# Designed miniproteins, single chains, part 74

Each design is a single chain, and the fold is of that chain. pLDDT is the mean over its residues in the fold that is shown.

## One batch from the design tools (miniprotein)

Design m2546
Fold by ESMFold2-Fast:
Structure m2546 (fold): chain A 99 residues (1-99)
Amino acid sequence: MMEEEAIREAAETAGELARKAAEAAGLPEEEIERLAEEAGRLARELFPRALERIEEHLGDELEREKKLERAAALAATAAVLRVIGDIIQRELEERRRRE
């Protein structure tokens, strides 16, 4: 796997998972698309840090291709968790405004 390919896969995975989470939350289609795009961008930004962390912890035990795959998964997961956190925070703020 090439690094550019791993970054693309991370962005696509993050976007898909964020879309599903936003759909499950009952958000409007326009907001679902924005959150999916945001998750993809965040995954791309987090990829270099994720790769550095994988290299620090797993050292020489993994082949480069497997390090790239794990970095992509870590970046995608972190991006999705950030987006889900934002959805939850907005729901809590709306509830607080009603009380």
Scores: mean pLDDT 80

Design m2547
Fold by ESMFold2-Fast:
Structure m2547 (fold): chain A 108 residues (1-108)
Amino acid sequence: GDVAVANLRAILAALQAQSPSRAQLTAQGLLSLFTELRAAVEAGDTERALRLIGELEAFLITMAPDQADLALALADELRRLVEAGRLDELKATIDEILAVLQATLAQL
């Protein structure tokens, strides 16, 4: 989902306003983690997907502590899609997130 993408956009916007360099490092780290998550989802590896979502959550809380509630909501939505077996919807969400991350990096 739309909620996960909206929460990511809000986190990145807040980071850009405070520290463009921190926003760049965050977007680069997320690009790597979401690329790995997409591969896990494509393979149907739900255990790896859940582990990667946990790593995404921890990374976002570390990089954007003021936006921790949005990071938790984003991770919760991704976990919900894995647990419901809605892997095609999760892939679509990840593809949209990857596009947002690439656009963010191009503007920094």
Scores: mean pLDDT 89

Design m2548
Fold by ESMFold2-Fast:
Structure m2548 (fold): chain A 73 residues (1-73)
Amino acid sequence: SSTEVAIKTLFLMIAASSELFLAEKSGLSPEMAESIQSTIAEIESLIPQLPPDLAAKAKAFVADVKKKLQQMQ
C-alpha cells in the first residue's frame, strides 16, 4: 500500500540520517559511504510510489545527503 511505502521511505531516511551523523562525527569510511549510497538509491527507487509532498521531501533529502557525502570525501 502507499502507506507502507511511505513508512518504509521514512524509516530509510532515518537510517541514512543516523549513519551520516556517525560519519560526520567519526569520519566517512568507504564502507559507510557505500551503505549510505545504497540506502539513498533505495529511497530514490520508492519516490514514484510516494504522495507528491513526501516525494518532494524525499528528493530534497537525497540531494542533501549526496552533497554532504561529496563534501566529506
Scores: mean pLDDT 87

Design m2549
Fold by ESMFold2-Fast:
Structure m2549 (fold): chain A 97 residues (1-97)
Amino acid sequence: SGLEVVDLAVEVGKILSKIPSLKVETYGNEIIIEAEDSEKGREALEEIGKILEEYPGIKVEKEGNKLTVLLEDSDETVAAAPEILAKLRELAEKYSK
């Protein structure tokens, strides 16, 4: 049970909060991302979902303009953290304007 997975959720939340078209909340190992009703917001949410869905230890649920991300408390999720953070930082830079 990882403090590590909770720390990953916090870091992901900080990165994604840099995107002005998104509202991001973290709850333990859960991240809730809500897009504003705009093309840019919907596009950012779609790209985030696609990135995170590639990781077996991450569960992504989409409902309208909302994405719920659950990080599995596993060594696999923790091992993927550097790659996940790098991809999300690149995406956040793209959508930070």
Scores: mean pLDDT 84

Design m2550
Fold by ESMFold2-Fast:
Structure m2550 (fold): chain A 66 residues (1-66)
Amino acid sequence: GLFESEEEAEQFIAEEVEKLTGKKLTLVDVKAVIRFIENIEGISVVEMTKAKVRKILKALAKRELE
């Protein structure tokens, strides 16, 4: 499913990052993650599926785990 709003995407990303890395992001950090993902994919986060965003976040978390 797609996100209903950018605010839903912000909440989803914050929760997924905490689940994957144990790190609690500030709103500024969450917005930076959204901009980073959008720059990689070339589309707005609200046009991405939740599954796609989760897959990207898992790939990024794996890179940060050494």
Scores: mean pLDDT 80

Design m2551
Fold by ESMFold2-Fast:
Structure m2551 (fold): chain A 75 residues (1-75)
Amino acid sequence: AALAEAEARGQAHQPLIKAVNLAREGRLEEAAELLSETLKLPREEAYEVAEKIHEAKSPAEIGAILNEAIKKAKE
């Protein structure tokens, strides 16, 4: 319920969307910082995720990269 309420206001997913956009623009340091804060990843791992997103050629590839990062965060 709480996550659905945040999604209705665009709050729950906004940090991830912003991080993806920053990484796509080549702003890897800013993207890594936001990914680290949002996914609770070490900054080094978040930077690797941002770099992979920057190199990604499709939204599906970006989605796969994010899913892998979320899986690492749950470990």
Scores: mean pLDDT 73

Design m2552
Fold by ESMFold2-Fast:
Structure m2552 (fold): chain A 100 residues (1-100)
Amino acid sequence: SVQEKILEVLREMGKRILELLREANAPEEVIKEVERLIEEFLEEAKSLSPEEVLEKLKELGKKIVDILLEANVPPEVIMKVADVMLEAIQKIEEIVRESK
């Protein structure tokens, strides 16, 4: 289903983001906060339309970037996290187009 494909993309996105932060030795408290936000978003996404998921994912991206900037995570790492989120947005947009 379209919903299952979107949820798979979001789960993989979350996994990659957390892996990047762990490899960069981000503070454990920052990793836990980002993980909490991703888990809350994944639960919410189960009840959202694909279009609403895209809107909320963009909002989540801004919030995560702000948290990482405030925590003084290296810019290179923040850019990689942003790229992972952009890839997820593009994949979901493709899934939505294919479902028409």
Scores: mean pLDDT 88

Design m2553
Fold by ESMFold2-Fast:
Structure m2553 (fold): chain A 59 residues (1-59)
Amino acid sequence: MSFKEQAKEAFETLYGDAGVPADEYAAALANLEKLSEEEIQEIVNSSKSPQDLFKKLVE
């Protein structure tokens, strides 16, 4: 699984389980589509949790 796919799976879990707003979920997915695999890897590696990763893509 690529870093992009891993990030999408994490966001799907947060949207389903933590009840993040649909607008924020859509924004996070849109921002992922703009990033290269290398940029996503850097964000994933600097993130402490799936929640931290999500926050970095909507802030």
Scores: mean pLDDT 76

Design m2554
Fold by ESMFold2-Fast:
Structure m2554 (fold): chain A 100 residues (1-100)
Amino acid sequence: SNDQLMSQFNTSVTLMNRTIQAIRNGDWQSARQYIQQTIDTLQQIRSISTPDVQQIIDQTIRTLQQALQSTDRQQFQSLVTQASSLVVQARIQIGRQINS
C-alpha cells in the first residue's frame, strides 16, 4: 500500500540524514557506509513501488552509486545533496497520491 511505501521511505530519509550528519562530522567512511545502506533499502522499496516512484528510486540509486565512485569531496557532497532531494521528492509524491 502507499502507506507502507511511505513508511519504508522514512527509513531511507533517516539513512540520508545520518549520511549528511556523518559528512558534517568529517566522517567520510561512515557517510559511505550509510549511502550503501540507503541503496540497499531503496532497492527493496523499488520492488513494492509504483512505476512513477520506481523512476525516482532508480535515479536516486544511480546518483548514490556515482557518489560512492567519487574521489572528490565536493562532488561527493553535491551528489549526496541531489540524492537527498530525490528521496524527499519521492516521499512527497507518495503523500500526495495518498491524500488525493
Scores: mean pLDDT 83

Design m2555
Fold by ESMFold2-Fast:
Structure m2555 (fold): chain A 80 residues (1-80)
Amino acid sequence: SPELHLEVLRALLDYARQLVGELPTLTPEQKAWAVRLLEEFVAYAEGLLAQFKADGYPQELIDEVERILAELRELLARAR
């Protein structure tokens, strides 16, 4: 269901926030892994946004995915 996909996306966002908070303590190898993982989170959110728009889900759900995607992109930029 779209609600379950949103719960997954919110969990990924919470994890991303924690991961970026740990950036100053990460080794170069851990930082490279973190960047790759965040890129995959962004790709998942982009795919979900495209799916919700294609399937004609309510604008409220689309807006929530767009909001989370924007924050994931900001977190990725900070990790790079």
Scores: mean pLDDT 87

Design m2556
Fold by ESMFold2-Fast:
Structure m2556 (fold): chain A 71 residues (1-71)
Amino acid sequence: MLTDEELEEFRELLREKAREYVKQGLPVDKAVTLAAIEAIKEFEKKYGKKPSTRELTRIALEVRDELEKEL
């Protein structure tokens, strides 16, 4: 189980990676999907843990909404 602090770190990591993909010209949905895959791999490598499917879905939707508002 991830702590609230680890979940916030994951959200920030996903947001940063998704923004990088959007800057490269990827659509927001594609950027968030690719960023989530990379963020999960990095988080597992760093902590040996990953968000649950429910937590991942919630965070991914939040990041997608934020990026869509920026565009």
Scores: mean pLDDT 82

Design m2557
Fold by ESMFold2-Fast:
Structure m2557 (fold): chain A 93 residues (1-93)
Amino acid sequence: EALKKLEEAAEELKRAKEESSPELAHKLEKVIETVEEAKKALEEGDYESAIELLRKAELQLENLVKEYPDNEYVKKALELVKEALKAAEEKLE
């Protein structure tokens, strides 16, 4: 569940990067790296590290939505990361 949401988020971020300025593309690449690290942590069952990485990705994406409010791919990626974070947190309960 969380893994599928992160795969979808990474795809949306890659699409955003294709249509972006060099500055935004660089910022998006950093978020993609954080999302991919979170995916690996989830696959390894390291939910604590995954949650920390997902919170980092959420903050990065919230800042990008404020800077680029018309970028629908970034908005969708933020929603998917929030859903993945919720699913990962539920695994610790």
Scores: mean pLDDT 82

Design m2558
Fold by ESMFold2-Fast:
Structure m2558 (fold): chain A 64 residues (1-64)
Amino acid sequence: MTKAQQDLAKYDKDGDGTITKEELREYLIDKYPELSKMSDEEIDALVDHWMELLGGKDGVVDLA
């Protein structure tokens, strides 16, 4: 697992190795407050990019 996946795993309260798109979005905004100044579509594009890097494209990141 990457460092980002380990950080996201802490946000996954169930620890099932699955992070939803909304949880990933919240994590990114919390970690990078400047994202709150962006439009929802810009944030969504960033989340999609992160999901692709982590192997998830269907609105869920699979960490398993």
Scores: mean pLDDT 69

Design m2559
Fold by ESMFold2-Fast:
Structure m2559 (fold): chain A 65 residues (1-65)
Amino acid sequence: SRFVIRSEEQAEAVVRDLEIGFEMSRNDPEKLQAAIRVLNQLKEQAGPAVRERLDRLIERIREVM
């Protein structure tokens, strides 16, 4: 399913939930690959500050893979 971001507050909440999900799935490469795809999609909908946080999360995921 696609995430739909309707406000900056929603974008922030989604990023926080994804950060928690990453920590819980850190040792699962398939879940991490799927997460990167979702994060890249969310970047197209997010403002600059949230987009920067998404980029940092993607980099952290790549460090584990």
Scores: mean pLDDT 71

Design m2560
Fold by ESMFold2-Fast:
Structure m2560 (fold): chain A 89 residues (1-89)
Amino acid sequence: TEKTKELLRKAAQKSREAAEYLEKEKDTEKAMKLLEEAAKLAEESGTPGGKLAAELSRKAIEYLKKGNTEMAAKLARAAASVADSEVGT
C-alpha cells in the first residue's frame, strides 16, 4: 500500500541520516535516536524487508553501545538499502 511505502521510505531516510551523523559528525546520540525511529517505522510497515531493516537498525544501536561507530554506520546503511529494496525504488 502507499502508506507501507511511505513508512519504508521514512525508515530508509532516517537510517541514512544516522549513518551520515556517525561518519561526518560523530554524533552517536543523534544517530541512536534516528536508528530507533527507523526501526519502529520499518516494523510498522509489516513487510519482511521492513522486519529485516528494523533488525539491522537495532544491531547498529548495539554496536554504538559498544563504541563501534564504524560497524554501526555500515549496518545503518544496510538497513536503508533493505528498506529501499522493499519499496522497489
Scores: mean pLDDT 86

Design m2561
Fold by ESMFold2-Fast:
Structure m2561 (fold): chain A 72 residues (1-72)
Amino acid sequence: MKEELAKKLREAAEAVEKGTDASSKIGEAYALAGELGKEYAERVAEAGKLYQKDPKKGAEKLRELAEEVEKE
């Protein structure tokens, strides 16, 4: 579960960096995070909101979350 979430978060960040739509990948990450618990879902939701306002910062946040989730 956590490994799958980290992978999906990295895929979302990579999509943003390539200038492609990351919305579907962020949505998939949110669903996986919800299975782990509300705290994980909230963290992914925050990254998604940041992506909508500032895609570059959103990508950075998605990568940070992937590292944090994988380390936990």
Scores: mean pLDDT 81

Design m2562
Fold by ESMFold2-Fast:
Structure m2562 (fold): chain A 87 residues (1-87)
Amino acid sequence: SHMSELLSRLLSLLGEIVKALKDKDEEAYKRAKEELEKLLSSQPELRKQVLELIEKMKEAYEKKDEETFEKLVNELKGLIAQAVAQA
């Protein structure tokens, strides 16, 4: 279904963002973030919440706060899954 494909792609892009942050690959981070923003272009409120969580993840990783980083990744996964289930 369209919603199942959207969820899969959003989770895939989140995985790409996590990997890019860990690898310090700024180009990969920007590409994955831009694709995520495009997929959420029709849902401005969800897009805002997702982007705010991604910025917090980046900050936590830069501060070497691995516990907060993992909590934010799980929170973002939950937000995406819940939003897709309600659509």
Scores: mean pLDDT 82

Design m2563
Fold by ESMFold2-Fast:
Structure m2563 (fold): chain A 62 residues (1-62)
Amino acid sequence: MTIKELYDKLVRGELGTREQLEKISDKTQLTILFWYNIPELKDKPFEDLPKEVQEELKKAGI
């Protein structure tokens, strides 16, 4: 999954349940948005995100 796909799913509410999304910090959401707004980064795979962001999404069940 690319950063673009991740962000598109987040915006459409398809990334997880509302309860799962509430477990994601504002910092992690802003990091995804920041990467989405940079053309070179938006096509990067999920695995290129900072480990803290990846772990938070996994803990939320995403």
Scores: mean pLDDT 79

Design m2564
Fold by ESMFold2-Fast:
Parts: structure tokens; sequence; C-alpha cells
Structure m2564 (fold): chain A 78 residues (1-78)
């Protein structure tokens, strides 16, 4: 149901924030391997945000949170 998808979206947001933090830490250390790994995880989390937000909007077109997350994630993925 909708609530289950919203919880999964929250989890994807947390994964994105973690991956972004790891990316910045790897960049600060000059760790190219850690940077690449974090970048892949970041893209994965942002892709999940897009997919989950679209599914939520199919069930609840007026869900402002899902709309904002979708717009932001698509902008980041370009």
Amino acid sequence: GLEELEKQLEEAEREREEARRELEEAKARGDAIAYAGAAVRLIGAETQEVLLSKKILELDPDNERARKILEEAEKRLK
C-alpha cells in the first residue's frame, strides 16, 4: 500500500544521504576507490527515489513530498 511505499522512500532518502556523506569523505581523503563506490551507491539510491516517488504519485497524485523528491532526484541524476 501507499504507507509501505512511503516507508521505502524514507529508506531510499537515508541511503542517499549516507552515500553522499561517504562520497564527500572519500573526496576529502583522495580515495578514488571509495569515491567510485559511494558514487555508484548514490546513483542507486537516487534511482530508487525516482521509482518509488513515481509509484506513490500513481496512487496519490497530490503527494507533495513524493513530487518534491522526484523533482530533486531527477535533477541530480540529469
Scores: mean pLDDT 84

Design m2565
Fold by ESMFold2-Fast:
Structure m2565 (fold): chain A 105 residues (1-105)
Amino acid sequence: MKQITLGLGVVIPASASDGEKARIFASAVLDVELPPSATAAEFMARLIERFGMDPVTKELPLGIRVSRDAAGNVYLTDTITGKRLAGSAPVSEFMAEYIAAHGTE
């Protein structure tokens, strides 16, 4: 069965739907199931709780940097691709983009 390997030793089926890939990834990384309404910021808060964050660079184990604008909006920046996502985005959108950028077949 074809598999996609991600950081932190996460393995997901390449044949799964985008929503199912996002669910498997979030569950595997956090060892908990996130609700479908979960945001990227909520997922990142749980990653910080489980793995910690570098206090100087604001980077998480997935190479994601957490930042805030002057209005207080939270953004997640992939430090490898330079892509920035709003923290209010659905976790499924964040996961689909992360898997596409970093998944090894």
Scores: mean pLDDT 69

Design m2566
Fold by ESMFold2-Fast:
Structure m2566 (fold): chain A 62 residues (1-62)
Amino acid sequence: DEEIVEKAKNLLEQVKASVAAGDFDRAREYVEALEALVKIVKNTPAYEEVQKYLDEARALLE
């Protein structure tokens, strides 16, 4: 779970970096990876934290 949470946090940082660089296509790829992680952690204690990172990432692309 800790490893999955760290991976989700790293994906959020990649979304932030991609948005700052103006690379919105790459940012969307990282959001898709976060969406895949949320599905994997749905019934685990990590779900709320990974979902929070996904919500933050999606807000950056609006």
Scores: mean pLDDT 82

Design m2567
Fold by ESMFold2-Fast:
Structure m2567 (fold): chain A 94 residues (1-94)
Amino acid sequence: HMLSDGSDTAEVDVELVEAKKENGKWVPTGKVVRRERFTASSVEEARALGERLAQELKENPNLLIGRVDTRGPAELVQAFLRPLAEAQLELEKK
C-alpha cells in the first residue's frame, strides 16, 4: 500500500557473506565480504533489484545472503525478496 507521508521508499541492506560447502550444504563462514544497500520506490523497481541480486549470487557460488535488514513498505520488501525465493524454488522443482 502507498504511504500518505510520501515515504514510499523501501530500503534493503543485504550482507553478502562468505560461504563454504560443509556436509553437502552451503553454510556461511561468519565472514562478511560485502554489504549492499538497495532502495526502491515501486514494486517493479524492487523486483528488478531482487532479480539482479539473484543473478549476482548465481555468478558467485561462494557467496550467499547473510543478514537482511529491511525498512519501508512491506509490499516493496516482499517484491525484492520474492525473485530470490522464486528462482530457488523453481530450480528445486524442475
Scores: mean pLDDT 72

Design m2568
Fold by ESMFold2-Fast:
Structure m2568 (fold): chain A 97 residues (1-97)
Amino acid sequence: PESELTEEQRKMVKELEELVARARELVRRLAELVEESEDVELRSRVVGYELLVVAADVTIFFAEKMSSELAKEDLEREIEALRELIEELERLIRELE
């Protein structure tokens, strides 16, 4: 059966979309700052952050196809993960600037 998102889940999707947009911009900025860096570990971390943002975007896509219970759990997990990622990205950018 087709899964429809509840109004609460639609608000969570909107929050997640806003967090994905913010994280994507911060990852892009961090990537530019490390482009000329010889620090292989730092460059590898940036790639990891890019993959986390992609995973969150994929979660938004699949949330609409899941049961309401599974969609809510996935959305809550990704919202928490992106909030933590954004804080880490902002800290790293400040340290590199």
Scores: mean pLDDT 77

Design m2569
Fold by ESMFold2-Fast:
Structure m2569 (fold): chain A 60 residues (1-60)
Amino acid sequence: MDEKKREAFYKGLVAPEETLERAYEIYKEEGTLYALSDEELAERLGISVATARKIKLGLP
């Protein structure tokens, strides 16, 4: 992946769209993703804790 594609991936594609849709469902249930721990978000989405942290950092 070249430099520009890597930057786009990290900023726009840090997680799959399907995972972001599931995160949005959790957001509507809880009112905010910041109310959940990285571990709890990872468990609900079926992903790694590291990926959950990146989603929390990337979503409003």
Scores: mean pLDDT 65

Design m2570
Fold by ESMFold2-Fast:
Structure m2570 (fold): chain A 81 residues (1-81)
Amino acid sequence: SEKAKEYYEKIVKAVKEGKFDEALRIAMQAYKEGEELVDEIVEIAKKEKNPVPLFLLSFVYRIMGEFEKADKYLKEALKLL
């Protein structure tokens, strides 16, 4: 979706600019929007071979106590290194 592309681009831009707090805030907003949006962002990150959004989403899920999803996204990020 267009919304997933916007979230992905904002995360990548924030990271490139060294604004890691902003990147994490954007990832947290995606989490709050719902699992469908997160899944679409993950798909874009995998296609672009950019592990950074996957690391941020993994961290968000860990903060929220969703450890299985946190580990899933961490493993996916590590595969892109």
Scores: mean pLDDT 88

Design m2571
Fold by ESMFold2-Fast:
Structure m2571 (fold): chain A 68 residues (1-68)
Amino acid sequence: GPAEELLRLLQERAKELALAYAKKLFPGAELVGEEITETTVKLTFRTEEGEYEVTLDLVTGEITVKKL
């Protein structure tokens, strides 16, 4: 229904924003994992220094970066 379509569009836009943010932080990093839920977009990147997790909270709008 319309609510499901709006959620899908929100998830797609949130993923694009999280990817753009991560690419600014880690130029040339490889995207090795992604997890998208109703409340979060989580992206895992591999760099020369190791792996990093970038999480966008869809409820709060907060972005967090964690070294794995």
Scores: mean pLDDT 80

Design m2572
Fold by ESMFold2-Fast:
Structure m2572 (fold): chain A 58 residues (1-58)
Amino acid sequence: MDAAAAEVIRRALLGEPIPKSVSREALELALQKLQESYAIVPNPTVGRAIERIEQELR
């Protein structure tokens, strides 16, 4: 779970494809962590990563 969420965060921040084998729970955890970071210091790169993960969720 944690390793999968970390991989999603790295790929989303780098603009790389998110693995389709990743569980929805890992995507949701990655999204939560990025949203926490964005709430503290808004960063366009983090905002783009959030949008990418949201698109993978729906």
Scores: mean pLDDT 77

Design m2573
Fold by ESMFold2-Fast:
Structure m2573 (fold): chain A 86 residues (1-86)
Amino acid sequence: MEEELRRRREELDRRLEELGRFFDEVVTPLLDGELPLTPERREELRELIEELRRLARELEELGDLERARQLRGAAEQLEEFLRSQE
């Protein structure tokens, strides 16, 4: 039980760090119009939205309500961005 919870937290922290880098390198430039929204990037953003919602749920289960809320907000912002580009 304790080791499983530690592994889950470590995996979440790793995924959140990866997502933070992806946001800085790809998402923020895309939202600012500095990077083109190609079909491939559109697909990546759709997958990212689903991943953000899954991670938010996992964080909420672990009691990290603040980060869970931040990830849900990010997912909603990206979904609205993609909807505006259709």
Scores: mean pLDDT 79

Design m2574
Fold by ESMFold2-Fast:
Structure m2574 (fold): chain A 87 residues (1-87)
Amino acid sequence: PLLSEKERAELLARLDELEAQLTAQGTLTPAQRHELQAFKALLRGEDAEVAVRHFEAALRELGVELDDETRELLRKYAEKPTVAEVE
């Protein structure tokens, strides 16, 4: 279920194109921008906390506050795309 390096790079390029297109159309909201940044952070293999912060910012723009349980679920979700050490 983990993406190859090539597949990850292709998805990142597609998300960059989507962000640029929505920005050019004037339809990209602050919430959508943060959501795209969170997804890109996950694909880049950045710290799960970075992705969680962007999701939190997106929900805040929508007037939704994250409780501790939802924040923990988002962190666990963000950790799944990374390569885990398996013995």
Scores: mean pLDDT 67

Design m2575
Fold by ESMFold2-Fast:
Structure m2575 (fold): chain A 93 residues (1-93)
Amino acid sequence: MTIEEIIEKAKEAIKKGDLESAKEYLDKLIELVKEKLPIVEPNADVEAVVDSLEKAKEEILKYLEENKPEKALEVFESLIESLKEKFPKVFED
């Protein structure tokens, strides 16, 4: 599964308020970044990036539990934009 496919599936799960699927795809995204980031950006602070992703995941899941999928989606979109801006090579196949 590509990073783009994971992002699309996470976005769909968040829009539907599907907490279980959202958690699954957010975990897959974090795993892929953790594996790929040290290869494409060897000077990146991988632990700091992973910690930021885990915090964003927690916030997204909290909004979904509160039945606020629009706010969860805003957090997710902001996360993806920040990640693309800072580490664009993570999104290259």
Scores: mean pLDDT 84

Design m2576
Fold by ESMFold2-Fast:
Structure m2576 (fold): chain A 80 residues (1-80)
Amino acid sequence: GTQLSLDSLDEVERLVRKAIETGDVTLARLGLVGLAMIRYGPDPSALKEAYAKAPDLASGKVEKEVLEEIRTTRQILEQE
């Protein structure tokens, strides 16, 4: 998408890290939906999966997986 930015990804990373720190499922949903939007745009299947994954992120179960997805997304955006 022509409007993807590293600033948006930085906001996603802050939300994800805060969700893990607090166990807040609402923050986890906001972060994961934001990540899905950056990676895939308004894809209903990706957004539904992000929403469903939020409790596992808030509990720390998928912390490493999601932080790796943020890292690889950052690398793709930095490659132009």
Scores: mean pLDDT 82

Design m2577
Fold by ESMFold2-Fast:
Structure m2577 (fold): chain A 78 residues (1-78)
Amino acid sequence: MKKKLEEEIELSMVQMELSVLKIAAENASEEEIPELIEEIEKLIERAKELLKKSTDEEIKKELEEIIKEAKELLEKLK
């Protein structure tokens, strides 16, 4: 159970980070966009690492959704 709890905590953290980045993207000035792109790319990398380590199908599905949404956000900013 410890491994699953740790994975659920990490999933919740990346979900919260994505939500914050979406809000930041809507309010960003042109000067802030490069930093947001970097943060989104880091979030995608972290989510991909969690996806590789996870054995839980529900956690994997949520991580795949996070990666998809983060990539869509990244494309909007580029």
Scores: mean pLDDT 81

Design m2578
Fold by ESMFold2-Fast:
Structure m2578 (fold): chain A 55 residues (1-55)
Amino acid sequence: MELAKKMAEAMEKSAEYTRNAFAGKGTVDNQKKAEEYNERLKALTAEIQAQRAAA
């Protein structure tokens, strides 16, 4: 399922930005990007659930 691959990529990006935030590199900006990717993961999860409910 292509959605699973998109989730994996979003998780990797979220982890990378979170790591950089903890390292003190652009903490505010990296936290914002990590939150943005977490929100995308939530949206993808909702989409998967909606597709299962619609089937």
Scores: mean pLDDT 73

Design m2579
Fold by ESMFold2-Fast:
Structure m2579 (fold): chain A 89 residues (1-89)
Amino acid sequence: PLKPLDPKKAEEAEKIAKELLEKTKDENEKLKLKAALAFQKGDFEEAEEYLKKLPEKEQRAMKLQIEYALSGELTEEQEKEALEIEKEF
């Protein structure tokens, strides 16, 4: 389980995310980065708003990536779903 993120570490993560957003030209990739940033800040409502704008397959993929980043582990079922999403792309 992931420890709560220190506010200073959250600010560093936000800076990195902003640099990635500046380099990213794809709108869907920008939405994914914004959603990930909001999740790291604990702004789950904002994160869901960005995810809602993505296609359903990308919403599922991003949700799994965020859960993995926060917990450091995926369940067998989540891992299988991630592989199926990759095949659909």
Scores: mean pLDDT 66

Design m2580
Fold by ESMFold2-Fast:
Structure m2580 (fold): chain A 76 residues (1-76)
Amino acid sequence: GPSREELLEELRRALEEARREGADESVLESGEFSIEVVENGDEDEGLKLHAKRLIERTTDEKEKEEIEKITEELLK
């Protein structure tokens, strides 16, 4: 499967494309946050807790799915 570095590169590309397409700011913020946490070396419970809090604050089910997907990929 993809390495952590490859997953981060994919996330950066996805966020760049999403920005270009005018995606919702909350989706962009969740992606940027996931990248920041991983880059700072927090790959444990902190990332999971932050992802759960973002999901709780999000009202759109698609945004919740994106946050979960990004978090799961980064934790593998």
Scores: mean pLDDT 61

